Designed miniproteins, single chains, continued (5). Designs and how they scored, part 75

Each design is a single chain, and the fold is of that chain. pLDDT is the mean over its residues in the fold that is shown.

## One batch from the design tools (miniprotein)

Design m18590
Fold by ESMFold2-Fast:
Structure m18590 (fold): chain A 88 residues (1-88)
Amino acid sequence: MEKKKKEIEEALKKIEELTQEALSSDDPEVIKKKIDEIVEIAEKFKEDKEVLEKAIKGLMEIMRSTDDLEVILKAIGAILRIIGLSLE
């Protein structure tokens, strides 16, 4: 239990850091990379509802902060993928 709890806490912190890095960047390629990293964490912790909810929230914030269509579409795809994980 203790090891899993620490890994979950680290995952939540990393998602927050990646979200803030994406929100602070004006480079679409950097933002897309941060989206990919958030999805990778969500897939690793797919059984943890808090991690999935944090990832979705971060991706929604990224999507709303940008006018780049490719970034918006990538964030939407990522959100849908994570929702799919939560329904398994």
Scores: mean pLDDT 84

Design m18591
Fold by ESMFold2-Fast:
Structure m18591 (fold): chain A 92 residues (1-92)
Amino acid sequence: MKEEAERLKKEAFELYSQAAPILQAYLSGEKLPEEQVYQAKILAGQAALLYYEAFKLEGKVDESHRLDYEKGEELIKEGKKGLEELARKKKL
């Protein structure tokens, strides 16, 4: 249980650490490949879901954690939709 929660937090931190610099660059107005931005959104969203699962295992879930989970699901949905649209354009 505790080891599982720690594993999830470590994975979440690794995903977020990959996404954060890309999202910061994008928000600062840097022109980045769309695929990179969408992938970063998916990674950030996945990190949020993993943190939520870890907190749930620890019995520490509150309203703010639930909202972060919902935002994470939205980020994953946006990123996946964006990547699918780009893939369709490349196949045409």
Scores: mean pLDDT 83

Design m18592
Fold by ESMFold2-Fast:
Structure m18592 (fold): chain A 77 residues (1-77)
Amino acid sequence: SLEEELEKARRYAAQAVQAGEINPEAFPDAMRVVRLYGEAVQAYHAGDKEKAMEYARKAIEAFEELMKKYPDIVLAP
């Protein structure tokens, strides 16, 4: 559901911030996750549920790319 994807994107955005704090080189990738999540939330508040879902999924994908790029970063759940 949209709510489940937004919640997952929210958790991943928080973990992306943590990743950027652990390794500053990851900060630009972390900020991309945060921005995509922000766009999802903005779309959701505007009533654009399709756009909210699209950006939530993009935020999730961007976080997975970040973790693959920086495999040595250990995150708290």
Scores: mean pLDDT 88

Design m18593
Fold by ESMFold2-Fast:
Structure m18593 (fold): chain A 78 residues (1-78)
Amino acid sequence: TDEEIIAGLNSTDEATLLAALREIARFADSVPLALLIAGQHDPRVRAAVVAGLREQTDALASPAVREAALALARRLAE
C-alpha cells in the first residue's frame, strides 16, 4: 500500500527501505541507494544515485509516495 511504501522510505532499517524501493519498480538502483544510506559510497556516486532517485520520482502516480521519495533524496543529498 502507499502507506507501507511511505513508511518504508522513511525507515532507518536498510531491509525495510530496500523493500519499499522494490515496490517502486523504477528504482533499479535500489541496492546502491541502500549501500549509500549505510555510508559506503563516494560522494560522486551518492550524487548520481540521488539524481536518479529524483528523476524516477517524477514518474510516480501517487503524490504522497512521490513526496516521500523526494524527501529521502533531499536527506541523502546532504
Scores: mean pLDDT 59

Design m18594
Fold by ESMFold2-Fast:
Structure m18594 (fold): chain A 65 residues (1-65)
Amino acid sequence: SGLERGAEEVRKAGREELAEEVERLIKEAEESKDPTKYTGLKLRAIGLIYEAMLEGYLEPKKGLA
């Protein structure tokens, strides 16, 4: 999924602890079986990936310089 790919890119950028946090949120969401908790945890994971991109720790493949 896009979230798992995002976590992997964060890990490749050297932000291993942040990548582990994203992966933990994804796993908690999948294990919860509660739609509200699932949605909330997934949105939190998206937010962490987005912050990593804004901080310049995540380099997207598009336009490799």
Scores: mean pLDDT 71

Design m18595
Fold by ESMFold2-Fast:
Order: C-alpha cells, then structure tokens, then sequence
Structure m18595 (fold): chain A 68 residues (1-68)
C-alpha cells in the first residue's frame, strides 16, 4: 500500500501528512520513484519546520523543482 509506506516515511521524519499531502506523494510514488518521494519529504520537512503536520501546499512547493 503506497499510502501506508508514505505515512511510515513521514513518521520516520517525525511528521504526519494531511490527506491531500499524502495524495500528492502517492502520485509521485506511482509515476516516479520511492527515492523521489523521500527527496520531496526531506524538503517538505524543512519547509514545515517545527510543525508536526506537512500540508499539501508544502509538498507541492517541495515537489515543484523535481516535477517541472
């Protein structure tokens, strides 16, 4: 299950994902690679800072340089 794997990768970084953020990352998982999901999560964690939750906007911002 892509969503379960993505949630586990975010949790390993001390973060949780909104349903919309998880949906974007599930698309990256299916269309690109697990390695790209990890790279996007590393940047999204940096953007989120002290927030325990990563939002869709933060994931989209982190993903933009890799997908455009």
Amino acid sequence: DAEAWIDARAAARGKTLTPEARRILAGVYRQHSRALVDAILDEAVRIAGDSPVITAGQVAKAAAPHLA
Scores: mean pLDDT 86

Design m18596
Fold by ESMFold2-Fast:
Structure m18596 (fold): chain A 88 residues (1-88)
Amino acid sequence: SFKVPKSFKELYDILKNEKIESPAQEATLYGSLLRLLIKNKLLSQNEKGETIVTFKDKELKELLGAEKMTLDELGKKFGEEIEKRWKK
């Protein structure tokens, strides 16, 4: 059974150590990332009404290569990082 991460540490551990073998597993991990961002109050809006994500955790900054991005950019970047791990 696929483990749903409950913390950023569990998410990084899954991304580093587990084989992601299906789009359903990728969607579950992205959903977990979004829930953790909401829980930790890392989402804000700019003056244009765009949703901005701010990363405070060093491993997540290193994984995604940025400290801030839009929610749309996060979806794309996370998909790219998962695909690198899934297709190897």
Scores: mean pLDDT 75

Design m18597
Fold by ESMFold2-Fast:
Structure m18597 (fold): chain A 118 residues (1-118)
Amino acid sequence: SFADEIVEEIKRISKNPALIETAEILAEAAKTVDLDAAIKRLEELIERYKSDVATSSILQSVLDKLRAIREANLPPEEQRRRLTEELYNLLMLVSAPSMNSKEIKEREERFKKALEEI
């Protein structure tokens, strides 16, 4: 799936196990629309990495967005779109420091097109 492609790209770029597991949680949530399971898994992950302030801050931001998606009570298709968008945002966060502006733009265009197909 497109979500699985984003997870593989994150694994290629990042060696941070918490960020990789966060990507897997988001990809699973995008496939199942099980926000409660995703929120629980991410809360447990944040507790495991609480001493890593930089990592836990990123995970907390993702958790806040998952909670917002749940509270908005959106149709399943809109939940999938927003979850895939958050997965893409995580990819951009981990890749942006290593990419030039052309590479960033090309990736944004590719992912925007894929999101429109959801």
Scores: mean pLDDT 82

Design m18598
Fold by ESMFold2-Fast:
Structure m18598 (fold): chain A 74 residues (1-74)
Amino acid sequence: MLTYEEIKQTVLELIKKEKDPRAKATLIDIAVAEMVKAGVPKEKIIEFIEEAAEVADDPLVKERAKELIAKIEE
């Protein structure tokens, strides 16, 4: 099973190479699902989402990140 740091690094690298904002958002969704499954602490998942949204630098990805953070904060 991948560690939090391995998932984070892999997904951030994929986001940097991706051109489609929808695909970037999907990569974040997949990473968050894997982190939840792996039992990663809520605070670390939120940290990852915030970092990934900054790296993506796209309004669609930023909106999806807000939705994901809201669900995790519940």
Scores: mean pLDDT 83

Design m18599
Fold by ESMFold2-Fast:
Structure m18599 (fold): chain A 64 residues (1-64)
Amino acid sequence: PATPVTVEYTVTDSSGNVVASGTLQLGADGTFSITGLAPGTYTVELTITAPGFESRSTYTLTVK
């Protein structure tokens, strides 16, 4: 497949502050990781963009 897919992320802490954001590239198996977060509970918002397609998802992430 030659169609590029871009995944953007925003990580918000429990107080509503944005602590990390950027662009992720999907791995060959469709996996990705976010690193460098301090321990705590976060809200992760993902925006997936491809030609003619946009999807937004929200997740709760607990960092050990």
Scores: mean pLDDT 71

Design m18600
Fold by ESMFold2-Fast:
Structure m18600 (fold): chain A 104 residues (1-104)
Amino acid sequence: MPELQKKFEELYKKVLEELSKLTPEEIRALLEEMLPTLSPEERELLARGDYGEARALLIDRAVDALLAGNEEEAYEYLLRAFLIDTVRLLELGQSLEDILSLMG
């Protein structure tokens, strides 16, 4: 388990670092590109406004992918989770710096 935790922390940090390099407009564009790739369950949660549950589901899927040895799939799930969360918080008027600080 220590190696799994370290890998998860490395991927988490990588996603946050990548998002910190983007503008709010670029982050919104990435979410728009990502929306068609979401599962029906993830899309239903977002449609209901259950952003916390959608984020938790995506993080759980990232952990499952990492347990299966699929680091690329784990990264994609983490990226989707953080894009959803970041865009929602931007729509609530929070700055990107404040959002990334809350996620880290």
Scores: mean pLDDT 78

Design m18601
Fold by ESMFold2-Fast:
Structure m18601 (fold): chain A 72 residues (1-72)
Amino acid sequence: DNIVQALVDALELEEEDVKLAREIIKNVDDLQELMAEVVDRWYKKNPEPNGIPSKEELREMLREVLRERKKE
């Protein structure tokens, strides 16, 4: 089962972000680390969270993390 495909389907990622995700996520550990960064970034942006992140917010945070990782 392709974990990257499940993430793409769940968050409705754009084609460009799908390419970055497939380039960065090579195994389950990579995905777990990436999702940890996405959640951490959402909390840093929302220090007083009033709920859970929306699908669109998760997509934007994921995009930001993917772009940052590519620049490293």
Scores: mean pLDDT 73

Design m18602
Fold by ESMFold2-Fast:
Structure m18602 (fold): chain A 94 residues (1-94)
Amino acid sequence: MQALIDFFQNVARLSPEQAERLAKIILSKKPDLTAQDIEDFLKSNARTIEEIKNKPVVSQQDINYLLSSFLSHLGVKLTPEEAQEIARILEEAV
């Protein structure tokens, strides 16, 4: 759980509250998620991750791309309700 929260805060520039809420939704779909799953995703997408991390401001488009790619990597499929809740969390970005 903490590794996933750290991932969203450090790469997607999400607030601690946004990262925690997003992590809870993803973990509800993949409770067996490990730090290794995150590490494998980072290695496979190193160029894109580094590009996003080096931006002064992370756009909604960058966050959506990162999240979609990550969920695809994990094999996670969201329900319409879960997708809407995630969109709401991301739209609350300050």
Scores: mean pLDDT 77

Design m18603
Fold by ESMFold2-Fast:
Structure m18603 (fold): chain A 89 residues (1-89)
Amino acid sequence: LVERGRELIEKGERILELIETARENPDFDFSSLPEKEFNERKELAGELIRRARAAVPPETGTEEAALAVLREVAEEYLREGRALLEAAR
């Protein structure tokens, strides 16, 4: 229980770190994200970012929206992890 809660928090924090790295690195490939549990949102975000960067002119608004989706996933992991840690007291 405590181990699962900590695992989810670590996953959420890692996703937040990757989002910040991607904002600073325009060549970042989101399809390489290791988190299988959010595959649908990861694939959608990756496709939107790839499409936005390939467009002429580039679509920065689309990339920003995709990063917001990943942030929502990270927040869900953090929320679930904290709930598990509280329940495991």
Scores: mean pLDDT 65

Design m18604
Fold by ESMFold2-Fast:
Structure m18604 (fold): chain A 101 residues (1-101)
Amino acid sequence: MDAEIARLEAEAEALEAEIEALAEPEQLELARRIVAEALANIDEAIEAVETSEAGVERPEQRAIAEALRAYRDDPSELTRARLRVALLRALLTHLKTSKAK
């Protein structure tokens, strides 16, 4: 029954491993804190997304916006796990972009 949550947790672990390969341990720890802080302040994040949704152009920002809306509409461990994955994907994309420049 928790197969989807387990899959998202496995994806999050894979994303953290990729981040670890690109970043120093302190950057990985910072990434974990950013995800935890976003989840702790989710109500404020939802309001910000609703206000600025028309301005969201980047795929990573869109994925975060979609995950926040999903959590707003159905607050559950599943939608929370999806939000965590979206945040980690955005961070990995940022690190890859920074390394390429």
Scores: mean pLDDT 69

Design m18605
Fold by ESMFold2-Fast:
Structure m18605 (fold): chain A 68 residues (1-68)
Amino acid sequence: MSRQSIITALRSLGSVSSPQAQSYIDQAIQSLQNGDFDSASSLLDQAASIDPSLQDTLNSVSKSIRSM
């Protein structure tokens, strides 16, 4: 999967119930744009820990980033 596809998927999640989780997702998008895949995956793991309803989705995306 391309970096752009992952960024688009994360943006399509919309507003999450937790502003803190949304902040981590926004920071992960910025890290992806900068080519910092390790920071992006870490930030998504933190977002998943705050919003368990997104945990499976964010963990799947984080795994995809780690394989890039």
Scores: mean pLDDT 77

Design m18606
Fold by ESMFold2-Fast:
Structure m18606 (fold): chain A 106 residues (1-106)
Amino acid sequence: MVKMIFEGDLILDENNKPVRFTGNLYENGKVTELDTSVQELSEMLRKYAEEGYHVAVIGREKVDENKYKVLVVVVDGSVSEEEFLEIVREKAKEAGLEKDFEEQLA
């Protein structure tokens, strides 16, 4: 069902432009510390979407204005949209981003 989860921070520059992701990548039952460009992660997510996977990105601005707390969830495309949203909701609860997820649906 779940193919990949990223949980961490999105770093902004002084012009509030996203530049970097830092955090943990959960894939194939393994956890990897990730420090990558916005371009690299965005290309990875685009490839998943092109291959028919469901992709969700949830974020919340931190008190430090140069960061967002971010959760990315990638799920098999064979899963229904309803089931996908339920999986994302559970992962958002675990990450403390449930309210941010609900706001994106409204």
Scores: mean pLDDT 83

Design m18607
Fold by ESMFold2-Fast:
Structure m18607 (fold): chain A 98 residues (1-98)
Amino acid sequence: MEALDEQIRRLIEEVRRLIARLRALVGRVSDPALRARAERAIRDAERLIEEAERLLEDESTPITTKIGVALRLIGTIIDLERLIAELEAAIAAERALA
């Protein structure tokens, strides 16, 4: 179904947007552990995007595999949004103590 491929492309775009937001925040965080977590999350998300794009280019990719990658992209969106909130909270707390 063409609709599933289009949904996966929209999920990839959302992950790319969250990666960009996370990259903008990483340089503003003083906690090296939180910064390292964010950098790992970005790398893992970029690898998932590459995998998802490869699966979309392969016409033989089963629909069950496409559903699996869509669910992984949704999970990544949730994880990245939570991490962005953690970075924003850390930045706000650091500013409040200055």
Scores: mean pLDDT 87

Design m18608
Fold by ESMFold2-Fast:
Structure m18608 (fold): chain A 110 residues (1-110)
Amino acid sequence: KEEIERLAEELERAVEEDDIEGVRRATRELARLMEENPELALYGAYLLVRVIKKALEQKRYDAIEAIAETLEEEAKKAKDELVSELLKKVSDYARNILKTGESTADLEPL
């Protein structure tokens, strides 16, 4: 959906502006949209990973932490098992980036 791409763009902007409240809001809305549209869940996860990689390039570590925390919260609320698993995997990916400072395609959980 056009909405999921718009939310990913809002999230990317919030990361660039170091707007932690905006990062949490956009991440939450994107996760909820994935829950409401499980067929888009893989695409949403892909967009989240892209934003996390850009945040790492910009050294926006607080934003990456906010994304990870928000995805952990939304994964616990998700009723769809696939959506819950994807949100958890993306959150774990963000946590690993914060631990190591590294990101490669071969280390992606998706």
Scores: mean pLDDT 81

Design m18609
Fold by ESMFold2-Fast:
Structure m18609 (fold): chain A 93 residues (1-93)
Amino acid sequence: EEVEKVKKKIEEIAARSAAGEKMDMEEIFIESLSAFLGNELTAVVIVKGASSKEIGKMASEILELALEMKSEELREEVFKKIDEKRKELVEEL
């Protein structure tokens, strides 16, 4: 299945990152997204996001919120928003 192929690519990216290899921006994006969604859900989002603008937009919103977690004061609020967006994404899938 297409999801299993993408999941394998995500696992290969994680292994390369752990080995200290240089990663491009797309690989960093995928690893960052999998940190919040997990490898299986990230693979489903990538496959369905290619054909669904709504799913792609929701995934981008989660990543944008993750970038805002640099402030200690806002960390808990932003994490809660990420969790809420993740739940909305799962319902859309």
Scores: mean pLDDT 71

Design m18610
Fold by ESMFold2-Fast:
Structure m18610 (fold): chain A 102 residues (1-102)
Amino acid sequence: KEAELNRAILEAMLKGESTEEAVRADIERTKKRLENSDIPEEQKEVIKADIEATERILAGEDPQKVLEEFIKKVEEVKKNADPETRKLLDQIIEYYKAKLKA
């Protein structure tokens, strides 16, 4: 799923599994895919939020603050999502909340 794919980019960056150059390239490719895809709107909003969070961390913003704002954005998107999408978004929220606690 596209939201899970973008979570993988942010997650890989946080784990140090990707170079900054590779992360920036993945962001560019994902932005192009979003413009030309039939992904549900709620999933597009989450993917955009993931890209924004990743770009902000790469720009030197505090990762904790960025992740807190990302979680809040996903929670807002979840309010308008269908039940299956809500389950996916809940998993994303739980994952990043656990990262903030650790």
Scores: mean pLDDT 74

Design m18611
Fold by ESMFold2-Fast:
Structure m18611 (fold): chain A 83 residues (1-83)
Amino acid sequence: SSLQEAAAKLSDEERVEVVREAARKSGLTLSDEQARRLAELIAAGRLDEAREWLMREQGLSEEDAERFLEVVRRELLKRAEEA
């Protein structure tokens, strides 16, 4: 998928930075370990697992988790295009 290809162009640190930036824009507080875990799931194209993780670990509704993943997708694609 285009998202997985974009993620593959970025380093692990850059992917974590994108997740942290998306969290800040969405009003979420993520630990470094949580941001790394979420970045790994997204980079692997495991978006259903990423959504379930957000709902379970962050207490987000399904709607809020989907909105957050859309913010991450947008930031990731933008960063990959600038790289």
Scores: mean pLDDT 80

Design m18612
Fold by ESMFold2-Fast:
Structure m18612 (fold): chain A 57 residues (1-57)
Amino acid sequence: MIEETVLKRTEYPDLEVLEVRVTDLDTGQSKLVTRAVIREDGKVVKEVITQEEPWEE
């Protein structure tokens, strides 16, 4: 199973950038994922993963 924790959120007028720690509880592996969330009229229309790297634990 996957657990996600938002570590940092940066908001722009039509764009939100989220830094998220994603942990696979079955393997014990964690990774840091940067997502760009694109909005139109305040609604999410697209999410893109822009960066992914291993988490130190």
Scores: mean pLDDT 75

Design m18613
Fold by ESMFold2-Fast:
Structure m18613 (fold): chain A 66 residues (1-66)
Amino acid sequence: SALRKRAEELLAEFRARLAAARSDEERAAIVRETLAKAKELFKEDPDLGAELVLEAQRLANAHDAA
């Protein structure tokens, strides 16, 4: 679906932006922006939006752990 493709593109962009971030402030801004976009997807498809939020949180935690 188009929403699934948008979610995958958002996660790919999120990974790239987290990897390029130089500070905790930049990482926090990237997380906030991604969660805001995920919230809009949640309005259109709650199940997909929930999956996106969980995956985005997993990726953010992985970057903090590395």
Scores: mean pLDDT 77

Design m18614
Fold by ESMFold2-Fast:
Structure m18614 (fold): chain A 82 residues (1-82)
Amino acid sequence: ELEKKVEEARKRLEEILREVEKEMSPEIVEKVRKLIEEALKTIQQLVNDPSLSDEEKIQLIEQLLEHVEQLVEKLKEEEKAA
């Protein structure tokens, strides 16, 4: 289950980047790319943390994805408002 969640998270982050690349300026694309790179690093750190249960890791990955999606929406709104 944890491995499936990690794979789903990775695919979702790649999808977000692909969508942004089609619709947004290069400046926003770079900000989103950096955000996704940091999210992927955080997921790897969570997976490798021996103090966390698999259930806790899944919950934290889900929270991280929600946070990333909210930040990306904010960046999209900022460009549309300009």
Scores: mean pLDDT 81

Design m18615
Fold by ESMFold2-Fast:
Structure m18615 (fold): chain A 133 residues (1-133)
Amino acid sequence: MDELAEEIQEILRKRQGMVAMGITLYEITVAEERALRELGGQIARALLGQPIDRAALEAGVATLEALAKRYPSPELQRLVDAARAFLADPSRAPDLLRTVIEATKSKDPLVVTVAAFILVGFLEALGVPVVDA
């Protein structure tokens, strides 16, 4: 977990410019950011064997679905599909985390921004410091 947290922190640091661009270009709201961060927190809770906040998980998935409907993308649809699988089966948390990490490698600022917010929420739930935006 510590090595994974360090890798995620480095990814977030390198992607700061794309995240700022994604927020501005796609008009991502504070409410959408919070829902995505809370989704990341539910991934961390599932991996730690902690109880999942289903309402927060459902809100995060709904936010991803709304963004994918507003800005259709095969990469964003992969995030939606992985998040839906996690909502249906909490044992799919590792699959969603892997899909989110792969999404940070995208050239699409929206996909990178969405993935980054989920990873920030994941790190926050682990008590790990995150890079300031």
Scores: mean pLDDT 86

Design m18616
Fold by ESMFold2-Fast:
Structure m18616 (fold): chain A 89 residues (1-89)
Amino acid sequence: SLAEELFARIERVLRHYRALLDAGEISELEFHGLVSRETAALLAANPALSPAQRAALARGITAVVQEYLETGDLEAALERIRALIEEAL
């Protein structure tokens, strides 16, 4: 589905930058900025999302990424992002 495709792309972004963060190649601030930028680009490129849905998803995903940086629980963060995407689509 469109929701599954969007989630898979966002999961790939998060796992890619998490690997760089864990390797000490980027800071938490850089991780937050890179993930937010690439996620915003993925949402903007999706023609099935309304402007309101893009804004709501961007806010929700940003909040989940911030919680991930506090908790370190990527699997919990990904589950929450999946739920946000499924609610929007």
Scores: mean pLDDT 87

Design m18617
Fold by ESMFold2-Fast:
Structure m18617 (fold): chain A 70 residues (1-70)
Amino acid sequence: MDEFQELAGRVSRKIGELVKLGRFKEASDIYENKLQPAIELAKQGNYQGAIELLKQGVEEAEKLVKEVKG
């Protein structure tokens, strides 16, 4: 549960950073394809699947932020 909360927080913060950088499509894509599905899996008791999606979301968001910043 704590790992899920920490990863969800990290993904949410990176989505916010992408929005601030004007990367609305990329922010929306991560929200819809990683964060929202992870929350749904956690609601179903599939914390392993939720954590895996959140880890992917963090990796993708961090890569996109780095690409925009140089």
Scores: mean pLDDT 83

Design m18618
Fold by ESMFold2-Fast:
Structure m18618 (fold): chain A 73 residues (1-73)
Amino acid sequence: SEHFESGLEAKEKGNEAFKAGNYSEAIDRYSEAADAFEKALEEDPNNEDARKELSVVYANILKAAVLKAVPEK
């Protein structure tokens, strides 16, 4: 699925931003990934990998949001 592949690429960009401590950018990238994975699930509701990746991305968005609110270097 093109959407699943796009989701993985956006997730990787989110991971890079997160590693750099750029939590605002990480949230934006993870949100792009979440949208792509949701589209992949609309195409194939049985795509367990897309569902798993969506859960991971949502968890990472929450983690980035917490770190953005109370950043510790």
Scores: mean pLDDT 84

Design m18619
Fold by ESMFold2-Fast:
Structure m18619 (fold): chain A 63 residues (1-63)
Amino acid sequence: SLKELVEGLQKKDPRFKNIDPSKIKSEEDLVRAVIKALTGKEVDVSGLDTKELIEQLKKRFGL
């Protein structure tokens, strides 16, 4: 689930600890929260391939 993915990320990198898993309702919410945690910037993720970005994120953090 998206919630379990957020919890996995929080265990791998402390930058993700500020992400509230209960507020992640969609793949777009997750991608936006991750970009903000890593860069400090909010990015419009509408029109991005969020499934591909999540797959790359999982591979990068060994999830």
Scores: mean pLDDT 80

Design m18620
Fold by ESMFold2-Fast:
Structure m18620 (fold): chain A 88 residues (1-88)
Amino acid sequence: DLEEVLKAQQEYLEYHKKAVEAYREGRFEEAEEYLRKAAEVVAKLRGLSPEEFEKKLRAGRLEVEIELLKEEGEGTDRLLALREQAAA
């Protein structure tokens, strides 16, 4: 069902944005909860294994770190390395 996939993608992106905002505000526990909820959206849609779920959660954390590093003006080399790691 294409509509279910599109809704899941929007929900994932919304949780990811909330995670970035929470991290920016120093609310690390709330950020981790949003990242877990984002990963759960994907797991419900695709039926992720526990290993795949953990990989998705780690990717989400790296994506948040990438966004924060962009805003803080950290070195481009580190930013590129983190993007490559998140894409793997």
Scores: mean pLDDT 76

Design m18621
Fold by ESMFold2-Fast:
Structure m18621 (fold): chain A 86 residues (1-86)
Amino acid sequence: DYISDEELERGLKVFLDFLKTDPSNAVERVVGTLRNLKPELTDEQLVELAITLLKSLPEEDQPIALEKLKDVLSEELLEKVKEALE
């Protein structure tokens, strides 16, 4: 099974739509799952995916989703995500 970065990002957006009833937990669950299933993903790719997913959420839900990302991203990576969202 092969998946490109673009295919992965597209899949995450579809996944997020299905998890829209629980938007605050969707980003954390998707990022955490991918980190475990695709260990070849770089820190940069994980940060990019997290930013893309967070930007797909209403701005009101982004702070809660960011807080939950502490469970799957290091503090350093989380700060990079926060700065990109501003």
Scores: mean pLDDT 70

Design m18622
Fold by ESMFold2-Fast:
Structure m18622 (fold): chain A 89 residues (1-89)
Amino acid sequence: SFLEQQVEIEIRNIELTLEELKKIFPTLTEQDQKVAEEIMKRLEELKEELENWKTLSKDEQVRVILEAGALIVLSTARLSTFKKQQLKQ
């Protein structure tokens, strides 16, 4: 189904974002590491909800997909900022 395909896309995007965050994590300042840890924790929570999406109500399925998409966009923006800070050091 279209929803199943969207869930699979969001899970993959979360996995790729987590890999990038984990890769740059040791190079970050203590303050940026704290931000990255909070983002990684929320991405992992949303991934678990997405993996169990069929147990959710229709409204909760829409909510988790939208929240995952929004957090992926935010995480990508934060990754860009972290990478720029590394280039300036």
Scores: mean pLDDT 85

Design m18623
Fold by ESMFold2-Fast:
Structure m18623 (fold): chain A 61 residues (1-61)
Amino acid sequence: DELKKKLEEEIKKAKAEGEASKVAGQTLRLRPELADTGRQIEANSEAKTKEVVAKAEEELK
């Protein structure tokens, strides 16, 4: 099942990208003019990672 392996790899990649986006959001928060954007990116990163993982796990079954 090549599709199953692809979904597992997607979950792993999503977790790694979520961590990178979290760091980017924190960096943006260091600039006063971008603090709101940084906060939004951090919140979206966490929510998006959870959503992608949940959807991929659903597709695996």
Scores: mean pLDDT 75

